# Ledger of designs, part 97: designed miniproteins, single chains

Each design is a single chain, and the fold is of that chain. pLDDT is the mean over its residues in the fold that is shown.

## One batch from the design tools (miniprotein)

Design m3357
Fold by ESMFold2-Fast:
Structure m3357 (fold): chain A 95 residues (1-95)
Amino acid sequence: VDVLSFFLAEVLLAAEAGNREAAQLAIDVLSTVDPELAEELRKVIDDPEKLAELAKEYLEKRGIEPTLEAAKAVIREFLANPELRKEYAEAALKA
């Protein structure tokens, strides 16, 4: 699990929950790591179904199952790792 996979998982969970604010925050932090991907996701921010579909496509390209259960597992693994949490904090401070 890496920072990019974590943010994609967060976007998927936010989109499936209909939480636009959480999706926007995840995309803003993602823009510090991958600005091109963040812009692509931002274009569909007002369409939660398309946002979830796009997030699933990118997770699958990274070898992660395009499911909510797999996204939750990515988030749990990321938060359990002190090194990855440090990378997240650094990205969030830049957003």
Scores: mean pLDDT 82

Design m3358
Fold by ESMFold2-Fast:
Structure m3358 (fold): chain A 80 residues (1-80)
Amino acid sequence: HMGAKEAAEAGKLGDPEKAAQWARNASIEGNDPGTGRAAEIALKAGKGDQAGMAFASLVNSAGDPEGAREAGIGAEKAAK
């Protein structure tokens, strides 16, 4: 889940737009639902640092790939 990790790092830096973009690109590239959850966590938290912490925990645990997919979709909706 390299794409998911990169999205989390971008979110942690307080750059939610970049995090959403990376999550979208990673989910397209690798058919990787992990990135979706990451983006949605960023969206729901509304804060890059908080989203980054939650997402880093998800990635570190080899968490929920489906949740990461949902996060990506959520971030894309917010970016619209």
Scores: mean pLDDT 48

Design m3359
Fold by ESMFold2-Fast:
Structure m3359 (fold): chain A 97 residues (1-97)
Amino acid sequence: MELVEKAREALEAGDVETALRLVMEAINAGHAREAAPLLMEVLRRRVEADPSVERLSMAVIGYASMVTGARNAGDEELKARAEEALEEMVKRLEEVE
């Protein structure tokens, strides 16, 4: 809860790396569902800043985990959003050699 709010503030301030750390702390604290939209935006911005294999791979893993979590929770909207983001990142990763 508090970690999710701090992550959002960091992202709004343009501090993507601090936002990533806070989002991961929120997920570890059991707030994965509340943190998921912020994690999606953090991963997207990191790839936009530097479309490296490392960042693309992290985005793919993150979105794939969100698809599984959303499916298990019955969250059809989050599942659809995560699947779309996953497909985009997989295509980008396949193009980076």
Scores: mean pLDDT 80

Design m3360
Fold by ESMFold2-Fast:
Structure m3360 (fold): chain A 87 residues (1-87)
Amino acid sequence: TAEEVKEYLTKAGEYLSKAASLSADAGDEIAAKLVQAGDAAVGTKDSEAAVKALEEAIELVKKHVKGEYGKEAVEYLEKAKEAAKKL
């Protein structure tokens, strides 16, 4: 559901905010993809757009965020992606 996508995005954002290794530029790019995914899932219920934005966010997190917080963020983004497929 759209509410499940929102919940998982919120959790991913919490872990990303704790990641000390995240640069401002990388953080801004990831945040933009999370906003895009949330808007697609909650605003328009566009499954395809939400899934695409989440896939791009997961790739950015894997590239730029190291350690446990990055791993937790990816796990929540993958859950958001699975919820988004059901929109």
Scores: mean pLDDT 78

Design m3361
Fold by ESMFold2-Fast:
Structure m3361 (fold): chain A 64 residues (1-64)
Amino acid sequence: SVDDVIEELNKRTQDVEKTLSPEQAAQLRSFTDQVISALRAGLISPEEAFSMLDRVIQTLKKKQ
């Protein structure tokens, strides 16, 4: 279900936030919330949501 996907997106975000600076953690949280909103609105698929999140996580980690 969409709710199960949202739970997984939030769990991944929370786990990664612990490894980031406070500023980057806030950026990741904001991005995850935008992805969740798009997913709930039916604008993106679950697969696209996970791909978008993974790409942003990699980008933030490379900037540290």
Scores: mean pLDDT 86

Design m3362
Fold by ESMFold2-Fast:
Structure m3362 (fold): chain A 84 residues (1-84)
Amino acid sequence: MEELREKAKDNPVARLLIEAIEAIEKGDYDKAMELFQKAVEEARKLGLDEVARLAHGALSYVESGNRDLAIKLAREAVEAAIKA
């Protein structure tokens, strides 16, 4: 996570996604959903379609209570945002 956080410091979408993962790990699911919604909106503004799709998937998994899959998709979204 530290390595992803360092790569994400200048990337607003990646930072929102990392904060959302941290919110899940702390049990703050309402905060995680808010952060994923913001990440989807920012990714769409930047034309990062894959990041937006992965972040929306993570949001859906938080809503359904599948937190492990939400974290998995969120990490994939962070990596996609950093590579974009």
Scores: mean pLDDT 83

Design m3363
Fold by ESMFold2-Fast:
Structure m3363 (fold): chain A 56 residues (1-56)
Amino acid sequence: KENGLKAAMDGIEINPSAGLSGGMTIMEGGTAEDAKLSALTGNSKKSADIAYNYGT
């Protein structure tokens, strides 16, 4: 989890909107799957993986 969050933070530098969307979804009580979907809808698959780790 700590490693996943660190990787997500690094990814935010590349695609901050996707990372923020995923993270906000988790903070609002969403699941990791919701975070991935949020990132996928607005961004690339790479951003989705990063947002997933950020939210978990």
Scores: mean pLDDT 53

Design m3364
Fold by ESMFold2-Fast:
Structure m3364 (fold): chain A 57 residues (1-57)
Amino acid sequence: SEFVLVELSGFPSEEEAREAAEREAARLRDQGWVTSEPAVRENPDGTFVARFLAARS
């Protein structure tokens, strides 16, 4: 079994970070992974980061 934290950073907006994470999660699900809902956070510099968990057997 594999379990990974996926992190995508450097986005100028919360919406762009979430959309990028949703696209990556969908890509991983097409390859047999199960994914959590992406969480988006603002960095102190005003950029956004999105994170989600992915797992497969």
Scores: mean pLDDT 88

Design m3365
Fold by ESMFold2-Fast:
Structure m3365 (fold): chain A 61 residues (1-61)
Amino acid sequence: SNAREAAELAAKRGDAEAAEGGAFGNASRGHGTKEHADQTARAAKAGDAEKAAYYGEKAAA
């Protein structure tokens, strides 16, 4: 998904703000969205591309 790919790329750059913004911007449903966006930002800041992609996709769902 676009959310997964955006979060993965942001994590490779260490760009937590881009990862968080992308997760919120791609959100289509509300359940867990904010928590998953926050987790995406933390993973991206840590450089964990796989975890950022996982939570970014969940934030967009």
Scores: mean pLDDT 65

Design m3366
Fold by ESMFold2-Fast:
Structure m3366 (fold): chain A 95 residues (1-95)
Amino acid sequence: SELEELRQRLYKFVDELLAEYSPKFEALVRAGQLDSPEYKRLKEILRILTELSQAVADNDLEKALSNLRKLKALGIDTPELDEIIERIEALIAKG
């Protein structure tokens, strides 16, 4: 189904961002850079990715949409993210 395909795409999207951002966060922790703007941004991105993953697991499309918009506001602005947002908005509109 379209919903199942979207859920799998969301899981893949989360996994890809975790693979990119987790090592960067760990590097800042190892360097003791706990007060840096980069550390605060990465910590927030990882927090949102955790909440997004849980929203997907719970089939909570409104919560998933909210977290995707927060990622976009933090500078994760890609055509794939925009397409995922549009697809979730369309599914919510259908009821």
Scores: mean pLDDT 87

Design m3367
Fold by ESMFold2-Fast:
Structure m3367 (fold): chain A 95 residues (1-95)
Amino acid sequence: MEIEVDEEAKEKAEEFKKYALELLKEKGIMTKEALEWIEQMAEELAKALSISDEELRERILELAKALVEKYANSGQPDSEELQAVRERIREEIAA
């Protein structure tokens, strides 16, 4: 099916993006790589949330926030962990 990004899903993705940017700025690790990663995550979240029910939306947002917090605390994104979380989000979407 064609994924239509609804207004509420887009708003939640933007809220996540704002949260992530503020957290990285506070930790002093706002790099080009981090900005690109956050933008990609926000775009993927908007699509995922648009096809998810309310319960799944909350779960996806929690996973995304946890990933950002770990990124902010470590300053070094673990590519293996990033891939694992993305895979988990996709698994939640697939039921």
Scores: mean pLDDT 69

Design m3368
Fold by ESMFold2-Fast:
Structure m3368 (fold): chain A 89 residues (1-89)
Amino acid sequence: LEDELKKLGETAEKKGKESLQKYEEAKKKGDKKKATEYLLGTTQSYSTVSTVNPKYMELAKKYGEEAIKLDESVKDSVEKTLKEAEEAR
């Protein structure tokens, strides 16, 4: 169980970093829609990592807020993701 949670955290961290790189590329190209989608991916991935490493909750909140600032329509999705991660403890 502990080893499986560690692997889940490592996989989610890698996916979060990959989404963040894709966000930077989308931002450079001026693709606001894709930039928002990749920020959501980073928020979701780092929220998953926060269940095993609490420091990632602050990063998930940071990138979630950036996604909301870029596109307010994703606010409910970000808030739900962060709430579910906090409830997972």
Scores: mean pLDDT 81

Design m3369
Fold by ESMFold2-Fast:
Structure m3369 (fold): chain A 82 residues (1-82)
Amino acid sequence: ALTGKASDVGSSRGKSGFVASFKNSGQVLKPGMRVEAEVNGEKFPGTVKSVIPTDFGDLLVGVELDKPAPELKRGTVVRLVD
C-alpha cells in the first residue's frame, strides 16, 4: 500500500484535518480514496480531500479523518487503503 507521513498538522485546519506527504511513485492517488493514520498503535480512518503534486517528487495530500486524533503529529504514518 502507498505510505506517506503527516507533514502539516496545524490547528488552523480543524480538529480532524491535516496534510500528509507521499512520494510520487506513479501510484494513483485522488480525492475520495480512503487512508489510515496510525497514532500510538491505533488506526484512524480518513478520506483524501485534495492531492497537489510538488516539483520535488512528492504529493501533498489533504486528509480528513472520520474522528479527531488529538495525538496526531508530524511524522505520523498514513497509508492508502487498497
Scores: mean pLDDT 74

Design m3370
Fold by ESMFold2-Fast:
Structure m3370 (fold): chain A 93 residues (1-93)
Amino acid sequence: LLEEAREAAEELAKAIKAGDWEKAEEAGIRVFSLIREAMLKGDGELAKKIAEIVRDEAIKGIEEAPLPEEVKQKLIEGFEKMAERLKKAAEET
């Protein structure tokens, strides 16, 4: 799961950098499926770790993307908030 999540997060970052939003969406869905699988197995710490890896990789991809600064800031904030919500949910598991 963790290794698969790292690969999915890397693909997400790569797709964001390339502006390939359909591929970014597909990679994002895979990441959330892996987080859900970790939570279903009762491994909240793994789910938190995956959320952190995804946040960090996505932010790196966004920073290198050819996007307006205002769009980058909103996307970064969105990923930060999503990771925080996922980490909180994992702690409740």
Scores: mean pLDDT 80

Design m3371
Fold by ESMFold2-Fast:
Structure m3371 (fold): chain A 67 residues (1-67)
Amino acid sequence: MDEELVKEILEKATGPVYSYGSSSKPIVEKLLAENKAKILEEWEEDGEKRGAVEVESREVLEKVLAE
């Protein structure tokens, strides 16, 4: 991951950030469908589409990761 990209994402975020790949895409899609996250950035790494989302709160993130 580009360190400058990570810094830029963190500077734009006001809440908890979740980094996702193809395997975690369903979790991100659920959060986006419930309007509890927003996409900060998407990029391609080693042929895999990756991204970072800002989640509404740490509590929301912890709940989704536990389910």
Scores: mean pLDDT 73

Design m3372
Fold by ESMFold2-Fast:
Structure m3372 (fold): chain A 69 residues (1-69)
Amino acid sequence: SAALRAEADAHEARRDQLGKEMGKISKELSKSPEDRKKATEKINKLATERRDHVSRAEALRAQAEADDA
C-alpha cells in the first residue's frame, strides 16, 4: 500500500529529525556538567520517541510487504 509506505516514510523522517536534535543537545550541553541532568532527561525522552518511530516504520513496512504479497 502506497499509504502505508508514505506513513513509514514520515516516521523515518521524524526518527532522523529526533536523532539530529539529540546530537545537538549532547554536543552543546555535555560541556555544562550543571545542566547534565536536564540534558540527560531530554535525550532520554527524545530517544524513547525515536525508538517508537523506528518500531512504527518497521511495522508499517512489514504490513506494506504483506499487502503486496
Scores: mean pLDDT 80

Design m3373
Fold by ESMFold2-Fast:
Structure m3373 (fold): chain A 68 residues (1-68)
Amino acid sequence: AAAEAAAQQRAGELGSKAMERVTGPYRIAVAAADLPPAELSRLIKQAVDEGLTPEQVAARAREVAAAR
């Protein structure tokens, strides 16, 4: 019980730090497109899932902004 909670918390902390390192460049890359927070979150999730580069994410963000 306590051991499972501690292991899950540690895994969450490590995962959160790793995700911050991965998503930071994506957030910077999409900032210029001035998208709503909901679309930014969706695009960043897609970028992580597909393993996109920040440049690819920036290009996709511009396409999404232009399509609106």
Scores: mean pLDDT 67

Design m3374
Fold by ESMFold2-Fast:
Structure m3374 (fold): chain A 98 residues (1-98)
Amino acid sequence: MTVEELKAQADQYYKLGQQYYQLGQQYLEQAQKDPENRAEYLGKAGEYYLTAGLHYKKAADLYKQAGDQKKAAQYEKLAQELGDKYREVGAQLAELLA
């Protein structure tokens, strides 16, 4: 794979990660506003944060292969932040279901 192909693929993973992150945020907000469906919304928020993080990690790995260390570090940090959000939402869901 060429450097340009690696970067193009990385950009696609980043774009998908952004879309899943936005869905995660929307469901987290709905969980706070709708107590009747809170567990369902927290579950979806966590699932989307996990998926977004995996996409950002893939983008980071591809940028690293392309030699773009700055973007690799940036997207690796974003993936770590999504991992933290996934764990936080999981803790909220566990407490709610206790």
Scores: mean pLDDT 89

Design m3375
Fold by ESMFold2-Fast:
Structure m3375 (fold): chain A 100 residues (1-100)
Amino acid sequence: SLEEKRLKLREVFEEALQKITEAIKNNDKDAVIEVLREFREKLLEIVDNPEYQAELRRVTDEAIERIKKAKTKEEINKVVSDFLDRVREILGKALEDEEK
């Protein structure tokens, strides 16, 4: 059901936020990148639409490249924040399309 998908997406987001926060706290840039990859794979299991799947892959790859170039904790936080906002927008559209 759509409600079950919403609950699962919330759980996946909360888990990712917790893991990202810990990785940033530890200054572990590689751990942040791995959490983003894991987060993407979990989202792709829930989102069935190929267009939104492609967009999720693209925004994750862009975020990973920006994290690789980031030199400060503040830059990593900004990249992660922008990435999560973009993912929320994509997921919002995907769920809205299923509700129609």
Scores: mean pLDDT 86

Design m3376
Fold by ESMFold2-Fast:
Structure m3376 (fold): chain A 71 residues (1-71)
Amino acid sequence: GSEKGILLEKAFAYFDKDQNGTLDEKEAKLLESVTGYKIPDDFPIPSTILVDIASDPEKVERLIQFIKSIE
């Protein structure tokens, strides 16, 4: 796979740590701060929000840079 594909998989796993298809408050707030995407305060947030964010190349690049920065 491409490097970007691998990093997106890492990002999804990072934000959906328990792999239950939801993001807790800490994960959702961090995702909002990293991408600039407004997330509602209705926790837990469905992880489908990651798909919406991944549809925007600018937000994808921010996610990739974030994952690289925490290595």
Scores: mean pLDDT 73

Design m3377
Fold by ESMFold2-Fast:
Structure m3377 (fold): chain A 77 residues (1-77)
Amino acid sequence: SAAERRRLLREWAVEELKRNTNLSPADVRKIGQSLDLPQKVTDELISLAKEVARDENLKVMDEIEQRLVERMREYRG
């Protein structure tokens, strides 16, 4: 199904972005070609890779915020 395919492509995009955080559309197209993926599937993978990169960046920001809150507690008089 389309939902199952999207889930598998997202899982793959997560793993690929962990190896290359600067994954370009050209890199994704090369991966798609090496795996004989149709152009529509490759375009979907590019979209998901951008979504995953955004989510990972937001997660890092949340971790920084939590560390700042803990640091401020150390200076409470």
Scores: mean pLDDT 63

Design m3378
Fold by ESMFold2-Fast:
Structure m3378 (fold): chain A 59 residues (1-59)
Amino acid sequence: PVLTLAPGESATVTVDGLEYTLSAVADGDRTRLTMAVNGRPAAPLATVAGPVTVTVKQA
């Protein structure tokens, strides 16, 4: 599946029983994408101009 996140949007993906929360945050004129796993701190994944497109691979 393909997931597109605009600034201010978030989505949750479940993989192997774990919930991964992806969050797109506005950072000036860019979008910062972060990921959190079940209460662990968000990890910065990317900072891009405009919306972020994420492709999720299924097993």
Scores: mean pLDDT 70

Design m3379
Fold by ESMFold2-Fast:
Structure m3379 (fold): chain A 93 residues (1-93)
Amino acid sequence: MDYYKKGDYEKAVEEYKKRLEENPDDWVSQFNLSMSYADLGKDEEAAENLRKAAELAKDNPMLPVALAVTAVVSEKEGREKLAKAAREALDEL
């Protein structure tokens, strides 16, 4: 396979999905799954998984920081759906 980085993101998606089968409440794995989809250019899937991560971690003090960073980075990278999902999740806190 041609790009090690792309293969790593695809493997990350598979590993986080396996983790979530064992522990569906693992918001860190859910968040990392969202980020892996973003790295693959899958903005809609990234946004969907970010919303799931935010719901799982709504009372976690790390969530506002993770959402704020995601919003800024996603806006700079042109990931409009992911950026919107991050901003909407922040407004719900």
Scores: mean pLDDT 79

Design m3380
Fold by ESMFold2-Fast:
Structure m3380 (fold): chain A 87 residues (1-87)
Amino acid sequence: SSAIEEIKKLLDELIELVKDNPEAQKKLEELKRKLIEALKKRDTGTAQRLFFEIAEVVQSVYDKLSEEEKKKAQELLSKIRDIIESL
């Protein structure tokens, strides 16, 4: 699915933004795997829940990000949400 491939790409960019926080990076990598599995199964309820967990992890390290990284994180999260909601 082109939508799943775009979500993978956006999540990889998000994981790179938090690379200086290994715990957050590890959690995002785990949530990415679970989200992709849910999307492949067309489990939109689980995908939406996992998206909120991803947003929570990003929020937990938000104060450690630069202003440019904060804007990029919000952009990436918004794009991921919009793709999931379009499914």
Scores: mean pLDDT 89

Design m3381
Fold by ESMFold2-Fast:
Structure m3381 (fold): chain A 95 residues (1-95)
Amino acid sequence: GSMVEEIKKLIEELEKILEEIEELLKEIKEKGYISEEEEKKIKELIEEARKILKKLFELIDENPETPLELILRVIAQSLRLIGLEFDLELLKKKV
């Protein structure tokens, strides 16, 4: 249904943002240094990811017919974001 398609689109948007964060963190690891502008950019992407996750949890709560596969996928992306936030804090200690 329309709501399930909206949830799928938001998951895809979230996954794209998380991939961008992973790519930026990989580049930082390779050069061994993080600039203030790079930290700011990653924090902005993390905040955007948090907003999408909040909307996804709200939509899932409002739609009990949401397929279990999509719920598990959202949970997986939530855990992925936590890991990326931790990785950023570890990289900051190397500056």
Scores: mean pLDDT 87

Design m3382
Fold by ESMFold2-Fast:
Structure m3382 (fold): chain A 70 residues (1-70)
Amino acid sequence: GDPATVITEEERERRRRVTRRVLERLPEASEEEARSAVRLAMILNPEASEEEIVEEAVRIVETVSSESLE
């Protein structure tokens, strides 16, 4: 049973781990882009597995990067 409310240490580690996996898949992406995409993916799908969050975050980064070039 998971207690509701506030970000836990496990959630922080999960975000860091997922962000790292996103960066491994998209090494040219910035850390800020990966972090923002992970945060957005978790907001959009709060019950998603880590793999689903990675896939969603990768899609978000790819979509943004494809639409505009720095």
Scores: mean pLDDT 73

Design m3383
Fold by ESMFold2-Fast:
Structure m3383 (fold): chain A 77 residues (1-77)
Amino acid sequence: EEDEMVEGLDKAFEATMKEVEKLVKEGKIEEAIAKLEEVLAEIQEALAREKELPKKLVEKIKEIEKKIKEKIAELKK
């Protein structure tokens, strides 16, 4: 169960990053940032329920949150 949920998160994150990379290549930087900010908001809502989630899933969500925040900061330059 935990492994299946973590794998699902990895696939969703990869799909999001591919879309963001495509938008960046097309010069749609504002759309790329908006997409990342939407995903970040969903992640922060999930982390608000941290105590109700499996530990492995929480660790993966925090890892993805960090990567998304770093990408937003990069694109806002």
Scores: mean pLDDT 80

Design m3384
Fold by ESMFold2-Fast:
Structure m3384 (fold): chain A 94 residues (1-94)
Amino acid sequence: NDNGIQASLLIRNGNTDGFIDLIRQLARQRRWDDIRRAMEIGSLTGNTDGVIGGLDVMIQNGAPRETLLQIIDLARRYGNDDTVRYGEQLLRQM
């Protein structure tokens, strides 16, 4: 919805910190589906730093393992190998 549009605008404007702040807000509200959509935009646009930062925020806020797996799968689909590697390492530490 609107949060997906907001994430898209932030990431396209090169506002990585704003993108991560949005993920943090959504994580506090446990809006995992909105986060998944925002992270997909991050992977699609090649913002590895934003997606990795978002994964850290998600884990700090108790994100479900299944949601993390979905985000890693999206990163793999879009060829974001660094995010895949980082995400798989995080899952091994959970």
Scores: mean pLDDT 84

Design m3385
Fold by ESMFold2-Fast:
Structure m3385 (fold): chain A 71 residues (1-71)
Amino acid sequence: MSLTLDQLEEYLRSLAASPAGAQQLRYALEDLSKGDSEKEIRGLEALARVAEEAGDHELAAEARAAVEKKR
């Protein structure tokens, strides 16, 4: 990914604000869960923060669980 983690987090926030935000964040969770690299782990941590901020506590919990599985 060519984006910094800060840019990814901002992008995820913009997705969360869209009409299909919850579904878009779900797709991001699936993509970030496919690998075990440091980048994907940090992407999942960013996704968890964005989901928490959006009030999607279930998605935030799933993202955190994915991080724990990769640690």
Scores: mean pLDDT 75

Design m3386
Fold by ESMFold2-Fast:
Structure m3386 (fold): chain A 95 residues (1-95)
Amino acid sequence: SLEEIKKKLEEFQKKVDELIANRQKLKPWIDEYKEKVLKAVEEKYPDLTPEQREILRKILDSIKASTKEAFEKAVRYVLKLLGFSDEEIEEILKI
C-alpha cells in the first residue's frame, strides 16, 4: 500500500540522517586525516602535477564513511587503485 511505502521511506530517511550526523561528528578527524594523507603522498611523489594533486584531493573528499575504521579502509582502497603497494600504503598511513 501507499502508506506502507511512505513508512518504509521515512525509516530509510532516518537512517540516512543518522549516517550524516555520525559523519559530521567525525569531520574534524577526517579533515586532519585527509591533510596528513595528502601531505605524505605529495612528499613521497614531489613530481605530482597541480592537476594530479587536485584529483587526489577530490577523490579523498568523495569518501563517505560513518566510522574511522570504514574511512581508513576506504583510503587504503583508493591508494591501491592509484597504484600504491601495501608496503607503500603502510608507510603513508603511519604518519
Scores: mean pLDDT 74

Design m3387
Fold by ESMFold2-Fast:
Structure m3387 (fold): chain A 74 residues (1-74)
Amino acid sequence: MEMVTKTVVLEFTAGMSEEEVREKVEEALDAAGVTDPEERERLIEGAVRAVRDLHSLYPKGEKVRLPLPVRVPA
């Protein structure tokens, strides 16, 4: 199956809960056509970790854009 890399840019707010981040990433992955469960889990875990790091770097309420490289069928 031919796969292409597509960049999806998501906006997160510093102070978002892990559950809110997971839901937002899931919705974006659905919109991008990412159906592979392993890829979805990898991207969700990565985004949750990145937003967790934002708690130490940015004040609450700061909006941060995170580019997610996703692999979708060509």
Scores: mean pLDDT 75

Design m3388
Fold by ESMFold2-Fast:
Structure m3388 (fold): chain A 72 residues (1-72)
Amino acid sequence: MEEFEKKLDEINDEILTKAGQAKSLEELRKIIREGVKKVDELVPDNSYTAAKVTAAAIRAVGIYLEKTGAVR
């Protein structure tokens, strides 16, 4: 359980960190896609895990949009 949660948090942190460094929407999409794939390999068809990654992905998009000024 603990190792699973730690690995999931590591994946989410990686998504957020890379999103902060992304220079384009295409790069952001690639980062999110890779993160989702890692989570799916960890626990296929787990709605809780999917929801947690989706929340991180939404936040990553927000970070990117704020950085580029597209939401002002």
Scores: mean pLDDT 68

Design m3389
Fold by ESMFold2-Fast:
Structure m3389 (fold): chain A 71 residues (1-71)
Amino acid sequence: SRVRELFEKALKADKEGKSDEAIRLLDQAAVLGHLEGRTEEMARYARELAEKSKDPKVREHAERIARQLEP
């Protein structure tokens, strides 16, 4: 899945301290996930990034994305 690939790149970018890149990749994954009807899968990915990230900026952004994608 391209959504999963973008999410895995976002996780890697976050781990490398590339916060803006991680946020950009997460946003791309969220848009694609919505267009492909993978909203629940994308919400889970956003929550996972929020839980694993040590960067408050990435965490806050991922939490907002997850909240937007949940009913």
Scores: mean pLDDT 85

Design m3390
Fold by ESMFold2-Fast:
Structure m3390 (fold): chain A 83 residues (1-83)
Amino acid sequence: MEEEERRREERRRRERLRRRRELVEGIAEALEAMVEAVIRIARENTPDDEEARKELEEEERRMRELLERSKERLRRELEEEER
């Protein structure tokens, strides 16, 4: 019967999409945690001079920009998968 086959295919698609959402969320969380860890280590190893602190601030901004781009790319990939 066509209804049973449609139900089976729909269930497989939903399971696949759910699994991918979980993976995307997990990767986003891991990326965020890694970036925060790197920033923390960088702060601990940065000397108390003004130039080094300015370089650290610039590095932190760049790392957060890269994180946001990565998260946006993951969200876009998920959107394409759902369509």
Scores: mean pLDDT 76

Design m3391
Fold by ESMFold2-Fast:
Structure m3391 (fold): chain A 119 residues (1-119)
Amino acid sequence: NVEKLRESLEESERRLEKEGASEEQKEALEILKEYVDRLEYFEEAHEDALESGDKEELEIILKREEILLEYAELIDDKLTIAHELLHIGKILDKLGKKEEAEEYYKKAEKLRKELGDES
C-alpha cells in the first residue's frame, strides 16, 4: 500500500512537471512526499490504534490523514485521495462517528471504481 502511494506520487510529480504546477501544488507535493516517507511507520501505528481503540492515538492519526487528504486533492492524486478517504473512514468508525465514516467510505468507493482498482 505505502509502495503504491510512493509510485502514485512519482507519477503525479511527472504529470505536474508536464502540465505546469502552481506554487500551491508544488508545496502540496513536497508535504505529501514527506508524509509518505514517514507513512510506513504510521501505517503500523494506524493498525495498532484501530485494533486497540486508543482514542488519543486515533485522533492524532485522524488529523494527520485529514492534512494528507487536503494536499492530495490539491495535486489530484486520486490513488492517495482514495487511500486517505478510506483510512479517515476507518478511524471515524472506530471513534463511533458512524455517519461521517459512511460518507468517507462512499467517497473512497467511488474513486476506487473510477480507478478500476480495488485498492
Scores: mean pLDDT 81

